Designed miniproteins, single chains, continued (4). Designs and how they scored, part 60

Each design is a single chain, and the fold is of that chain. pLDDT is the mean over its residues in the fold that is shown.

## One batch from the design tools (miniprotein)

Design m14061
Fold by ESMFold2-Fast:
Structure m14061 (fold): chain A 59 residues (1-59)
Amino acid sequence: GAAARRNAARVARFVQAMGGTPSADGRSAVLSGARVSAASLARLTGHSIGEVRAGLRAA
C-alpha cells in the first residue's frame, strides 16, 4: 500500500544519507564499513523487514 511504499522510500533515503551501500537483493546494507542486515535495520528504523528490504532494493 501507499504507507509501505512511503516507508520503503524513507529507508532508501536513510541509507543514501548515511553514504551506505545496499545489497542488490535488499537483505543487507554496508553502513560506515559494517554490514547491517535488513532485520537489524528494521529494528533501528521501526519499519517492517518487508519495507526495509523494498527500500534497500530501491536505493
Scores: mean pLDDT 79

Design m14062
Fold by ESMFold2-Fast:
Structure m14062 (fold): chain A 80 residues (1-80)
Amino acid sequence: SEKELQAAKELLLGMAEAEKEGGTGNGKISNSDAKKLLMDLFGLSEEKAEEIIKKVDKDGDGYLDLEEFKEALEIVEKES
């Protein structure tokens, strides 16, 4: 829904601001936090959220940058 998309957009903006300021090094979200966020915001099962995270975490580093998290949101939007 629009509410969940807005919350996800605010998180993306927060990540972009952290990276833009260059001071925090916190422009990434962990796979665990991203999975929980997708479950909480979009009502996804843990299994489904994990599947999406695995698709976008191409580096396998356990974190999603802005582009990878944006890709995860696009997958959720297409399936919703």
Scores: mean pLDDT 69

Design m14063
Fold by ESMFold2-Fast:
Structure m14063 (fold): chain A 71 residues (1-71)
Amino acid sequence: GIERALEAGEEGLKELKEKAEDAEEIFEEMVKSTKEEAEKLLAEFRKKVPEASSADIGAALVRAYEIQKLK
């Protein structure tokens, strides 16, 4: 369910943070932004962490939208 996606996203970010510290900052900006702005910031995240798997990127997107939903 959503819980697995969020845990996978956090675990993926932990691994990516060891490779690119900028990835965490971009992710935090994604969760603060609107859906459209989050997609824009996600594109920047992909550019700064080019080796991020589709699963890691998907998990990050799911987490960003879930946090938006809590507002």
Scores: mean pLDDT 61

Design m14064
Fold by ESMFold2-Fast:
Structure m14064 (fold): chain A 81 residues (1-81)
Amino acid sequence: MKELQELAEEAGRAAREGNYEEAAKKLEEAKKLLKEKAAEIAQKEYGLSPEEAEKAREQAVKRVEALIEELKKKAEEKAAE
């Protein structure tokens, strides 16, 4: 999960600098890692069942997708000016 945390921090910095495209790109990278590794981490780190781990993965992906959409919307609003 350290890679996910690092990508989230980089996305946060880019967003604070007004670089919404870069922030969205970093969150898309984080979403890829969540899809590939979050279920395994949830099972091994938190002792979740495969079904519980899959639910946790889906919730985390949903949250990141919502943030990506907000950042893309801000980038498009900036591009429309």
Scores: mean pLDDT 75

Design m14065
Fold by ESMFold2-Fast:
Structure m14065 (fold): chain A 66 residues (1-66)
Amino acid sequence: SDKVVDYIMETFGLSREKAKGIADLLASTHESFSDEQIAELLEREMGIKLSPAQVSELKKFVAENR
């Protein structure tokens, strides 16, 4: 959703294109991966380094704004 994309852009200082990619990735993996696995996947696929704690907060925001 646009709210999730806006949150990612504001929280991590990322472009809209990167933020949308993160939101799309989380939509496909949210129940299948640990916070650590999602952090590793984001770094590998998108070159974006988030801590597991940041991934946890992002997952919570996504769940509340779906």
Scores: mean pLDDT 79

Design m14066
Fold by ESMFold2-Fast:
Structure m14066 (fold): chain A 75 residues (1-75)
Amino acid sequence: ERKKKLEEIEQDMIDRLLSQTPDLAELNKRVARQAVEGAVKIEEEIKKGNPVAKQTMDLSKKYYTSPLQEKFDNL
């Protein structure tokens, strides 16, 4: 289930980027995938008790607020 929710978040991010910059579809897909993969890796490290990963996630959330954030919080 969690994997499907992450794929939905990635797809929503791609759709939003494509609506803003359709000429950069290939780049937008790459950026969205990297962002989701990075967030998943940081979250797993936080669950393992890595304090640096928690600080990195806190900084990312401080500079990033979007409709997608609510979906991440529900994972």
Scores: mean pLDDT 64

Design m14067
Fold by ESMFold2-Fast:
Structure m14067 (fold): chain A 93 residues (1-93)
Amino acid sequence: SGEELLERAIDYLQLASSYLSLGKVYYKQGDIELAIEYYQKAVEYAQRAIDLARQARELYRDDPELVRRAEVIIEQAEKVLKEAQENLDKLKK
C-alpha cells in the first residue's frame, strides 16, 4: 500500500540521517575511515528513501495527501543525500 511505502521511506530516511550524524562524529574524532563508511551508508539509505517515496507518489498520484507526504520525504532525503555526498567528496583523497 501507499502507507507501507511511505513508512519504509521514513524508516530509510531516519537511518540515513543517523548515519550522516555518525559520519560527522567520526570525522570530528579524526577517524576518516569510519566517517567515509557512515557517509556512504547515509547516501545509500537516503537514495532508498527517495526511491520508495517517488514510487508511492507515482502509484498513488490520485491521493493528494499521500503525494504531499511523499514530496516532504523526498525533500528531506535529498537534503541528507546532498550533505552526505558533499562530506564524502571532501574526504575521498
Scores: mean pLDDT 90

Design m14068
Fold by ESMFold2-Fast:
Structure m14068 (fold): chain A 95 residues (1-95)
Amino acid sequence: GEMAERAMEAAGEGGRKAVEGSKTAESGAAAGVALSGAGASALIGDRAGKSEEGAEQARRDGRAGELAALDGGGEEGARAAREGGERAAEYAREG
């Protein structure tokens, strides 16, 4: 539904900002992959009729992205990953 699309957009935006705010290419790539996972979790949850499970997984994926960005000392990237994952989870739960 529309909320799953918004969740994917929020995760994608958070992932892009996490990559930009990361101190190393490796930590940025890891954070970006985690946020791509958050968007996928939201979409899969919506399609499976398990939006709350998808939202919970999106939040966990956002946290993984936060930790990946922090590994390289990227506080801005970590914040973007956390916020992107949280927004993706909010939209996923509403769908």
Scores: mean pLDDT 83

Design m14069
Fold by ESMFold2-Fast:
Structure m14069 (fold): chain A 78 residues (1-78)
Amino acid sequence: SNAEKAIELLDKAVEAMKQGNTEEAARLSAQAARYAIEAGKLTVEEAKDFALRLATAMQNGDVEEAEKIAEEVKEKIK
């Protein structure tokens, strides 16, 4: 399902960030947001808010915050 794809892409985004690949992490996060919106699990506004928070964590190299945000998104998508 689109929700399952969104969760998988979020997990891959966090792993990319842990490897220092912030460009790949951002790309995967954007794809995850699209699938979550298509699944009807996030509104565009919710997706934008999560994307801003995640981008800030990535820019700061804050892996723990990025993981926390990803977990919040996964819980919302379930």
Scores: mean pLDDT 82

Design m14070
Fold by ESMFold2-Fast:
Structure m14070 (fold): chain A 74 residues (1-74)
Amino acid sequence: VELFSPEDDPEKVKEVLEQALEAAKKSLEGGSSLDEIESMIRMVVGVAVAAGEISSEDGELIFDIVMEEVKKAL
């Protein structure tokens, strides 16, 4: 199953995904709202895209994956 762009470095995609998941977990533990978590994850992913580490398409996929995990944790 092709989830991420083959043009992106899979290790960088994994790093950004793990970083975003960890940030979401810490925010949930801190009692942040869904809106606050969404804003934080968009920032984390946006910084990686702006730095050229991952594509915008993979950034949106990471955001969707992390937000689904957040919703399951509620």
Scores: mean pLDDT 78

Design m14071
Fold by ESMFold2-Fast:
Structure m14071 (fold): chain A 80 residues (1-80)
Amino acid sequence: MSPEERARNAVREIGAKISEYRAENPNISLDELSNDIRDILRKHGLSDELIQKVVNIVTTGLKNGEPLSDIFAKVSEVLS
């Protein structure tokens, strides 16, 4: 699998988890979401540095009420 395909698959799985969180799923906290994102990125073979950057973008964006499209765009930029 190419690095670009890995990044796209990681973004897709992260997007699904963020969408579940934004749907106010009572079983998902922000800390649990952050851990799920870390696990997904590690599964796809991303470096700890990239994982930390992605988690920071997602958690900051969600905390600030940013549109999901903007959060996903920033994540894709970091992983490209």
Scores: mean pLDDT 76

Design m14072
Fold by ESMFold2-Fast:
Structure m14072 (fold): chain A 55 residues (1-55)
Amino acid sequence: SALAARFDAALAQARGVLSPEQLRRAEDAGRRAVASGDPEEGARLAMATLAELLA
């Protein structure tokens, strides 16, 4: 899906900054976003997780 592709691209860009463990956590958040049944809210939470990990 477009949402998943967008988030996946962001994760790929973050790979050079985040540790493997942090990347796995961000990736898991993305999967939860798709699975939650509320993709827009899920995407916001996943992006918030990614931002937190990049801080």
Scores: mean pLDDT 74

Design m14073
Fold by ESMFold2-Fast:
Structure m14073 (fold): chain A 63 residues (1-63)
Amino acid sequence: SMEEVRKKVREYIERGEEAFKKGDYEGAIQYYLKGARIAHEAGDQELLEEVARNLGRVLAAKR
């Protein structure tokens, strides 16, 4: 269901944010990419944009 998809994507976003806060940029990227894949496959443009924003933040911090 779409609700289960959204829950799973948000779980990956949360894990990514947790990794980012710890300075684990590679771990954060991996979690965000997993979330992005699920959002893309589900066709949820809003979730995909949310994940993309988080990816952008960590990539900017990583240099």
Scores: mean pLDDT 85

Design m14074
Fold by ESMFold2-Fast:
Structure m14074 (fold): chain A 99 residues (1-99)
Amino acid sequence: DPERLREALELIRRALEEVRDEEIRTAKLSPEQIERLERVVEGVLEALEKDPEAALLAAELLRKANERERREIVATLVNGYELGNILGTLEGSIKNRNR
């Protein structure tokens, strides 16, 4: 259902942006660190758009979550994206060495 996926991604975006904005307000971040946080938000959303079941589950959990649980869900999404990015970089490096 494209409409349900769109609503799920919008809810997840809001949660990611709220946590990002809190980090920007509470930490003395460099411009490069701020740009990295923005890229992480977009990267997580792009990954979830390709995994509708994960997006729908994350949105359902966020709707039921208290403040603490909401932050844990956001951290889980970010950590999952960062792990995938690290593994993708390593895969590229290994493939390039075997050329």
Scores: mean pLDDT 79

Design m14075
Fold by ESMFold2-Fast:
Structure m14075 (fold): chain A 97 residues (1-97)
Amino acid sequence: MEEIKKEVERVYREVLALIDGLAAGTVPETARALMEIGLGVPHLSDLLAAGVTPEELRRLVREIYEKALKEGISPEEFRKMLADELARRLAELQAQA
């Protein structure tokens, strides 16, 4: 159980680092999609491009992380939860535009 929680925290920290890198422009365009695919967390760059702030993305990711910890979710399921919620948020923003 503790090993699973530590791995979920590692994924969470990696996602936060990617959000910070994307916001700072330190991640090359060619690497963005590969890094998102590698983490299993798409749409981070699309949400930033749609006007979502890095701080808003960090809050969203933290909320999902806290839920994953409470429910004992695996790292793979945590990535799927993030991907689903990010896709949902992007779709909502596109529907409001």
Scores: mean pLDDT 75

Design m14076
Fold by ESMFold2-Fast:
Structure m14076 (fold): chain A 87 residues (1-87)
Amino acid sequence: MKEALEEVQKLFDELLKKYDEALKIVTPEQRERIKKLFDETRKKISELVDEMIKNPEKVEEYLNKIKSLFEQAKKEIDRIVEEAKAA
């Protein structure tokens, strides 16, 4: 459990850094899309973290789901940022 929670915190910090950097370089329309993506991802992950804490025997299963959500969000942010850099 402790290692899983540490991993989740690290992934949240990484996502926050990507989010902040992306907002500095994208268009206003892309900013709204990134904000919505971040908010929805945060909500889903918070719900999964709560379930993971309530079900410590299934930590690995929930951690894998959480990692998948972070990776999907990261890829989508990277895609939007890449489009913004293509001036």
Scores: mean pLDDT 82

Design m14077
Fold by ESMFold2-Fast:
Structure m14077 (fold): chain A 68 residues (1-68)
Amino acid sequence: MIEEIKEELKKKIDEAVERARQATRDTFSGLSPEEQEEAVQRAVDLARKAGEKIMKNKIEEFEKKLKE
């Protein structure tokens, strides 16, 4: 159960990261490749960290409910 939720959340995080990458490239398509790469890297890093935090919170919520 928890492992299945982790796998689903990891997939969603990866999808969100790829969407952030594409959206950032589209937004900054007029900039230099170096500027695009920097913007993409920042967006990807933020999206991944946010997703990992959400995943940890969801798992903690599930564990708390199982103890009641």
Scores: mean pLDDT 77

Design m14078
Fold by ESMFold2-Fast:
Structure m14078 (fold): chain A 93 residues (1-93)
Amino acid sequence: EEAAEREAFERIDRLLDRQAALAAQGRAPSPEEVAEFRAAGAVARELLARDPERYTAFQVERALAILRRNGQWTPEVQAEMAKALAEYREEQA
């Protein structure tokens, strides 16, 4: 559903901005913030794997950014996401 996906990307965007603000201030995230960041990374991975063709390039880039920021962007995940994105792009062409 577009509305639920939009809300998920808005949450990812907000948390990325929070991570950037903490880094700029030289502050460590709280345990609660770390849990939120990890949860957002899991959602980002699911969004990119499930239906990437429904998302703008900007939304995809922000989802990838939170995965990279959290150290969840491994070569294995990269290969899986690249394959999924390529397959969906071929179906749209």
Scores: mean pLDDT 70

Design m14079
Fold by ESMFold2-Fast:
Structure m14079 (fold): chain A 51 residues (1-51)
Amino acid sequence: MLEVELPADPDELARAVAEYIRANPDSEFARRIVDLLPDDAMRARVRELLA
């Protein structure tokens, strides 16, 4: 990317969350972070990225 107008891009955020969960599979916070996501669509996307 040359420049990012949306620094909090939802797709990039979902990938970052999925990466964190993959890196910390036994973390209580990592397990709960999906449930703490504000949007059901984003939760579904993170689950898809983890599959």
Scores: mean pLDDT 68

Design m14080
Fold by ESMFold2-Fast:
Structure m14080 (fold): chain A 78 residues (1-78)
Amino acid sequence: YNREEFIEYLIERLKELTGLDVREKYEELMKKSVEELIELLKKAIEENAPKEEIYAIKLALFYKLSTDELIEILEKIE
């Protein structure tokens, strides 16, 4: 799978398994820079934001970054 196809799969799977529709939030977040998304993720985790918001931010970062880059960022935040 290419990254775009995998993200589509994850969005549909999240909706199927959890009832959370992250598509609209993901599309909004895709307009933001990687730096803005990293700061939003840190803030969302610190403030215990809804799972929908955290998942949408992580998906946007996964699309914009390589897998290795995403892992490195998540290790620094968590």
Scores: mean pLDDT 75

Design m14081
Fold by ESMFold2-Fast:
Structure m14081 (fold): chain A 76 residues (1-76)
Amino acid sequence: MADDVYNAAKLAASYVKKGDLEKARTVVRAMAESLGLPEEVADEALKRIVELLNQGKSVDEIAKEVADFMLEKAAA
């Protein structure tokens, strides 16, 4: 489960890096639905991906941080 969320976050980060925000949004929303989270959390995850890429973080670093964020929200 955690690895699946990480892989989805990595895919979303890869789409943002390529400039495909529509596909990235689709991926983060699918992750949120799978975890029982509202769209607002998906939108926050997408915003975090954009912010971290602008800070020069790697896709792998972003994927871990975003996956951890989504799993933390799902556990609350």
Scores: mean pLDDT 83

Design m14082
Fold by ESMFold2-Fast:
Structure m14082 (fold): chain A 80 residues (1-80)
Amino acid sequence: SEKQKKVIELVEEILKLVEKYYPDLTPRAQYALDLAKKGDFEGALRVLEGILNYLKKYTNDEEFIQKVEELLEEIRKILS
């Protein structure tokens, strides 16, 4: 569906940001994309929220955290 394609695109955008700024977390972000491509959007969100919580705990990168939170909120709005 159009909504499913948009969710996958937003997960891909998060993956690209993770690859650029926190490459060690790339396997986790890739796993979220793999789940989204299989239609497991709840699983994808849980993995991405896990990445966000990790960054909140171990970094002070407020700009990156805010960008990912905004993308996650867009995904939640599409799925609501």
Scores: mean pLDDT 89

Design m14083
Fold by ESMFold2-Fast:
Structure m14083 (fold): chain A 75 residues (1-75)
Amino acid sequence: MHLSEDTLEALGEAAGKLLPELSAEEIGRLIADAVNSEEEDIRRVVEIMVEKGLISKETGERIEKIAIEELERRK
């Protein structure tokens, strides 16, 4: 089940603000923990973070890859 847009937006903003304190790997893992096992929700959170200017596209691609790989390892 997908998370609401409001939840994905709030998660993206919170994760973006944590980036100076946490690594991209730690942020990716937190996003994987927060979503209901939906790869599409991970991609949506990262897309929102990039569109809002909270992270660069390159950082977003790394976070997305880490979160999706973490999600797949839990299956």
Scores: mean pLDDT 74

Design m14084
Fold by ESMFold2-Fast:
Structure m14084 (fold): chain A 58 residues (1-58)
Amino acid sequence: ELTPEQQALLQQRLQAEQQTNREAARAWGDVLGLDEAGTERLEQMLRDTTEWVLRRQL
């Protein structure tokens, strides 16, 4: 149950973190030898984790 201001801040921060999460997923995918599906899943997990953390900080 976020306020409109908190929702706007969350979306702004998620947008800022999107590129970082994508780059991190690509880098870790390469190191771990993941296929495209594995790398996409890792990127989604990083996004979900970032949203969870940001929601707790608001």
Scores: mean pLDDT 78

Design m14085
Fold by ESMFold2-Fast:
Structure m14085 (fold): chain A 75 residues (1-75)
Amino acid sequence: APPPPVPETISVKELRKLADEYRKLLEEGKLTPEQAAEAYRVIGAVEAIDAHNTSGLDAAGQAEARGLKRAEEAK
């Protein structure tokens, strides 16, 4: 089953679990374009968190923007 849409507030642990689930579904090609868009958005959010730990807010913003671009391209 596709994972539920990401709530407005979510813990980093839950977000990472959703990103892992979405990565599996993307690899298997089982997602609709709408679900793939959400998957790329969630993956981008996790990448933004990881980038923030290394390079701060600018790197986090760039990772999030890449996720959003991939989400738009998946539609």
Scores: mean pLDDT 69

Design m14086
Fold by ESMFold2-Fast:
Structure m14086 (fold): chain A 65 residues (1-65)
Amino acid sequence: MKGILVYANLSEEEVKKLAEKIKETYNLDEVEVIKAENLDEAKRIREELIRKYPDVIVVGVYKAP
């Protein structure tokens, strides 16, 4: 089963740790990481992915600027 992590305002190191934790928590075969330029874009991408791929676990993680 595939997961997708959409993020904004996080370092690559923080994102890698989160992707690993998500993979373990949901017993996923892989986690695809998508970087958004800002919080609003991250929310939009997450919503679009949930709508297009209901069988895929989509997680949004972002910090306020």
Scores: mean pLDDT 78

Design m14087
Fold by ESMFold2-Fast:
Structure m14087 (fold): chain A 93 residues (1-93)
Amino acid sequence: DVIGGAPLRELLERYTLEEFELDEEGRITRARLVSPSGVEVLTDELRELVEREMRALEKLIEEARKNGDEEKLKKYEERREELKRLLQELAER
């Protein structure tokens, strides 16, 4: 089940994380999320969702930089760092 556009944090509110591993570059190598109804989000789907969220943040950062919006730039850079920290925390569980 692919939840297009949903941030990882929102996905974790609806699904139970049963498996999670990152490689040395911080890429998801193993993942399994399960809903209460038994719908699963597996490694390839979760990787795609996280990569999509990261790409969206990168586009927002570039737009804020082009517009000289320092407040939005800082906000989106902090959100990107939060996503990186969340991934690392999940891998250390």
Scores: mean pLDDT 78

Design m14088
Fold by ESMFold2-Fast:
Structure m14088 (fold): chain A 65 residues (1-65)
Amino acid sequence: SEYEKLSIDELIELYKEMLADPNTPAEQRGRLFEILVRKIMEEKGLKDGAGAMEAMREMEKRLKG
């Protein structure tokens, strides 16, 4: 629920930190990934499986710069 208060850009930076930290549990990274995909889908008005794939692509682009 704390992650729900963060912006997409703040969540992207947090996710980068989690990927760089080998002590971060995979389940915790997965939860943040789900929130990120959902927030990007909401931002872009995407709703179906194709929308989820587009949101994941956008997330990867934002993670790489």
Scores: mean pLDDT 80

Design m14089
Fold by ESMFold2-Fast:
Structure m14089 (fold): chain A 66 residues (1-66)
Amino acid sequence: SVEEDVDEITTLVRQVADMGQAALDSGRPLSPEEAAQVAANTQRVIDLVARLRADHPDHQFPVVDL
């Protein structure tokens, strides 16, 4: 469902943010394992967004550019 996909996207984005914050707080770069997790979470978000867009082709989701 849209709600489940949005919740998963939120969780994956938060995990990436938490890993980045932990690295910053420790004054270190991401480990190879952390970098692999960021890549995996990013790919999952791409897949979930593609699913949401396929299910709602006439709906434009708001995009916030950072």
Scores: mean pLDDT 77

Design m14090
Fold by ESMFold2-Fast:
Structure m14090 (fold): chain A 71 residues (1-71)
Amino acid sequence: MKRTLDLRKTAERLVAATGSPLSVEEVAERLMQAAKEHGAEVDEEKGTASGDQETLDRALTDVALEVHRRR
């Protein structure tokens, strides 16, 4: 089952949920990179990532860890 993730909307939700000092644009960029690294199909012009649920969940987990990381 393939799903499509809106990177900007997902980034907005992560920033709101975490109180992250990162901008929505920075979080969206991190999500795009993580999605590519996990093998999702990324449409940079539309700001979307498409892939299996597991692939998208891996990308989301990586970015959530980075957003919560303090260094």
Scores: mean pLDDT 77

Design m14091
Fold by ESMFold2-Fast:
Structure m14091 (fold): chain A 119 residues (1-119)
Amino acid sequence: KEKIAEELREIAERFESKGYTLVADAVRELAEYIETGEDNYGSKLLISRYLDDLGKALYYLVEGVFTKNEKLIKKGLEIASKYPEVLPELYRLMSVLAEYFGYPELAKEFKKKADELEK
């Protein structure tokens, strides 16, 4: 639990370092939700999806993993493909979330994709 939240904060720092501050804030809010259990994580994620295309991608990817909805994951990845410089971070985020929700095979698949893109 604490380890998952820490990994999400590290991913958020990577987004912020590349200038994606709204996405970084949404990921930090998600980390806080996982750590505390307080159901307020969606507020910044909801806002980011209206202000930034990458924020929209993040929203679809998080919801897609949360609900195990392949259509939402595909939609998020389609938008995210326009931002190749942060695509590895999005795959790492999905891997961490999949592990948290108890989908270890999906987590491995996303982690492999992130590693391949970081070459």
Scores: mean pLDDT 76

Design m14092
Fold by ESMFold2-Fast:
Structure m14092 (fold): chain A 101 residues (1-101)
Amino acid sequence: DRVERLLAILRDPSASAQEKLDALAELIRLGASRETLVEAFEILINNLDTFSPAEQMSLASMIVNTPQLGRESAVLAEKLIENPYASEAAKEVVRKMFPDL
């Protein structure tokens, strides 16, 4: 199962932040379910301390630009801005879509 292999990359502590972002982008391209995408985004947000500010901005951009997330987009945006390792640049990306967060 391609989806399960991509989720395994997201959970792999030896995988780089870029490899994890690429795996997330592939899950989105494959049309993974909202439930699967929420799980994938939560894994990456929970490991935000391993991401550079530029990689965090990429993740934030994916949260706001993934229509498959629906209402979960705002929930994930809030989790990102409340994360103590979140860069101000990444918070600004999500606040452009959700200015009340």
Scores: mean pLDDT 89

Design m14093
Fold by ESMFold2-Fast:
Structure m14093 (fold): chain A 87 residues (1-87)
Amino acid sequence: SSLLEQLKQQIEQGAEELLKLGLELITKDNVPVERAIHIVEAMFRREREELLRDMEADPRVTEEEKEELLQLMDQLLAQIKEELRAL
């Protein structure tokens, strides 16, 4: 129904894909955990900047909703880092 719900779902799906990438870097490519985390962080920061630009271009997204979505991204990145370190 709401644009906010759709954006949250897209962010969550993106986070799942980045977690999967991190897991593949460690398990398939034998990348050390901390290096895989740095790669995932760099990709996540790029996606965060892209989302911010997209939200600024969309007049339907409020400043409060932008802050909520960015905070969700920061929380998901922290969770990905914990998951990868738990390997």
Scores: mean pLDDT 86

Design m14094
Fold by ESMFold2-Fast:
Structure m14094 (fold): chain A 66 residues (1-66)
Amino acid sequence: MMTDEQIEAAKEKALAAGVPEELVEKVAEIIREARERASSLSEEELKEWVKKKLEELEPLVEEAKK
C-alpha cells in the first residue's frame, strides 16, 4: 500500500516530468481513496474500482499527450 510520503514523492516526480498538476492531483486522490477502500473491499472489487477510476481519467491523459 502506498504511504502518503510515497504519494507525495510520486507527485513531485510526475510534475517534474511535465504531467499536468490537475491530472497528478486526480491520480493521487484515487490512490488515497483506494487505500481507504482496501479495508472494506475485496482485492477483486478494489481492482475493478481502480480500473474504473483510471478509465474516467483517460480523456485527461490523452489531452496531456497533446
Scores: mean pLDDT 74

Design m14095
Fold by ESMFold2-Fast:
Structure m14095 (fold): chain A 72 residues (1-72)
Amino acid sequence: MSMQQQRDQGRQQTIQDLQNGGDYLDSIGDTDTSQQIYDRIDQGDIDGALQIMRDYWSSLSTDDRIQFNNYI
């Protein structure tokens, strides 16, 4: 019971972090990447959404990563 509750909470937190990341990308005009993250979340493909977000992070400078991290 406790393990299942902890797992569900972790999943909800990950989805929230991904939504925050998508909202940030949309706010800076990266609508294409934002839309891809939202589409993956809507499909239940959380791993796919995380991969898109990680790929985006890998393309950023250190300063831009710090700014993005403030939304997650």
Scores: mean pLDDT 72

Design m14096
Fold by ESMFold2-Fast:
Structure m14096 (fold): chain A 87 residues (1-87)
Amino acid sequence: MSPQQAAEEALKLAEELEKQAEEAEKQGDTVTAARLRVQAARYRRIAYLALVDGGDTSATAKLAEAQDELEEAKERLRKAIEEQRKK
């Protein structure tokens, strides 16, 4: 599989996970929504990393953005788990 095809598949999976997260959030499942958003952010990072490793240096800024989004998603998940444990 080419780096371009791998990136496209990973971005598609990230989009599907975001839709699942929105559905979980509508149902009040904040922890599940946060976990799905972490998975989506991981796939976006994998996609842009694959493009950069394949020689597309124009994706470097998107890779940096994806890494920041992943760290933010992890922090939101940590807080959601802490809040759920207090119930």
Scores: mean pLDDT 84

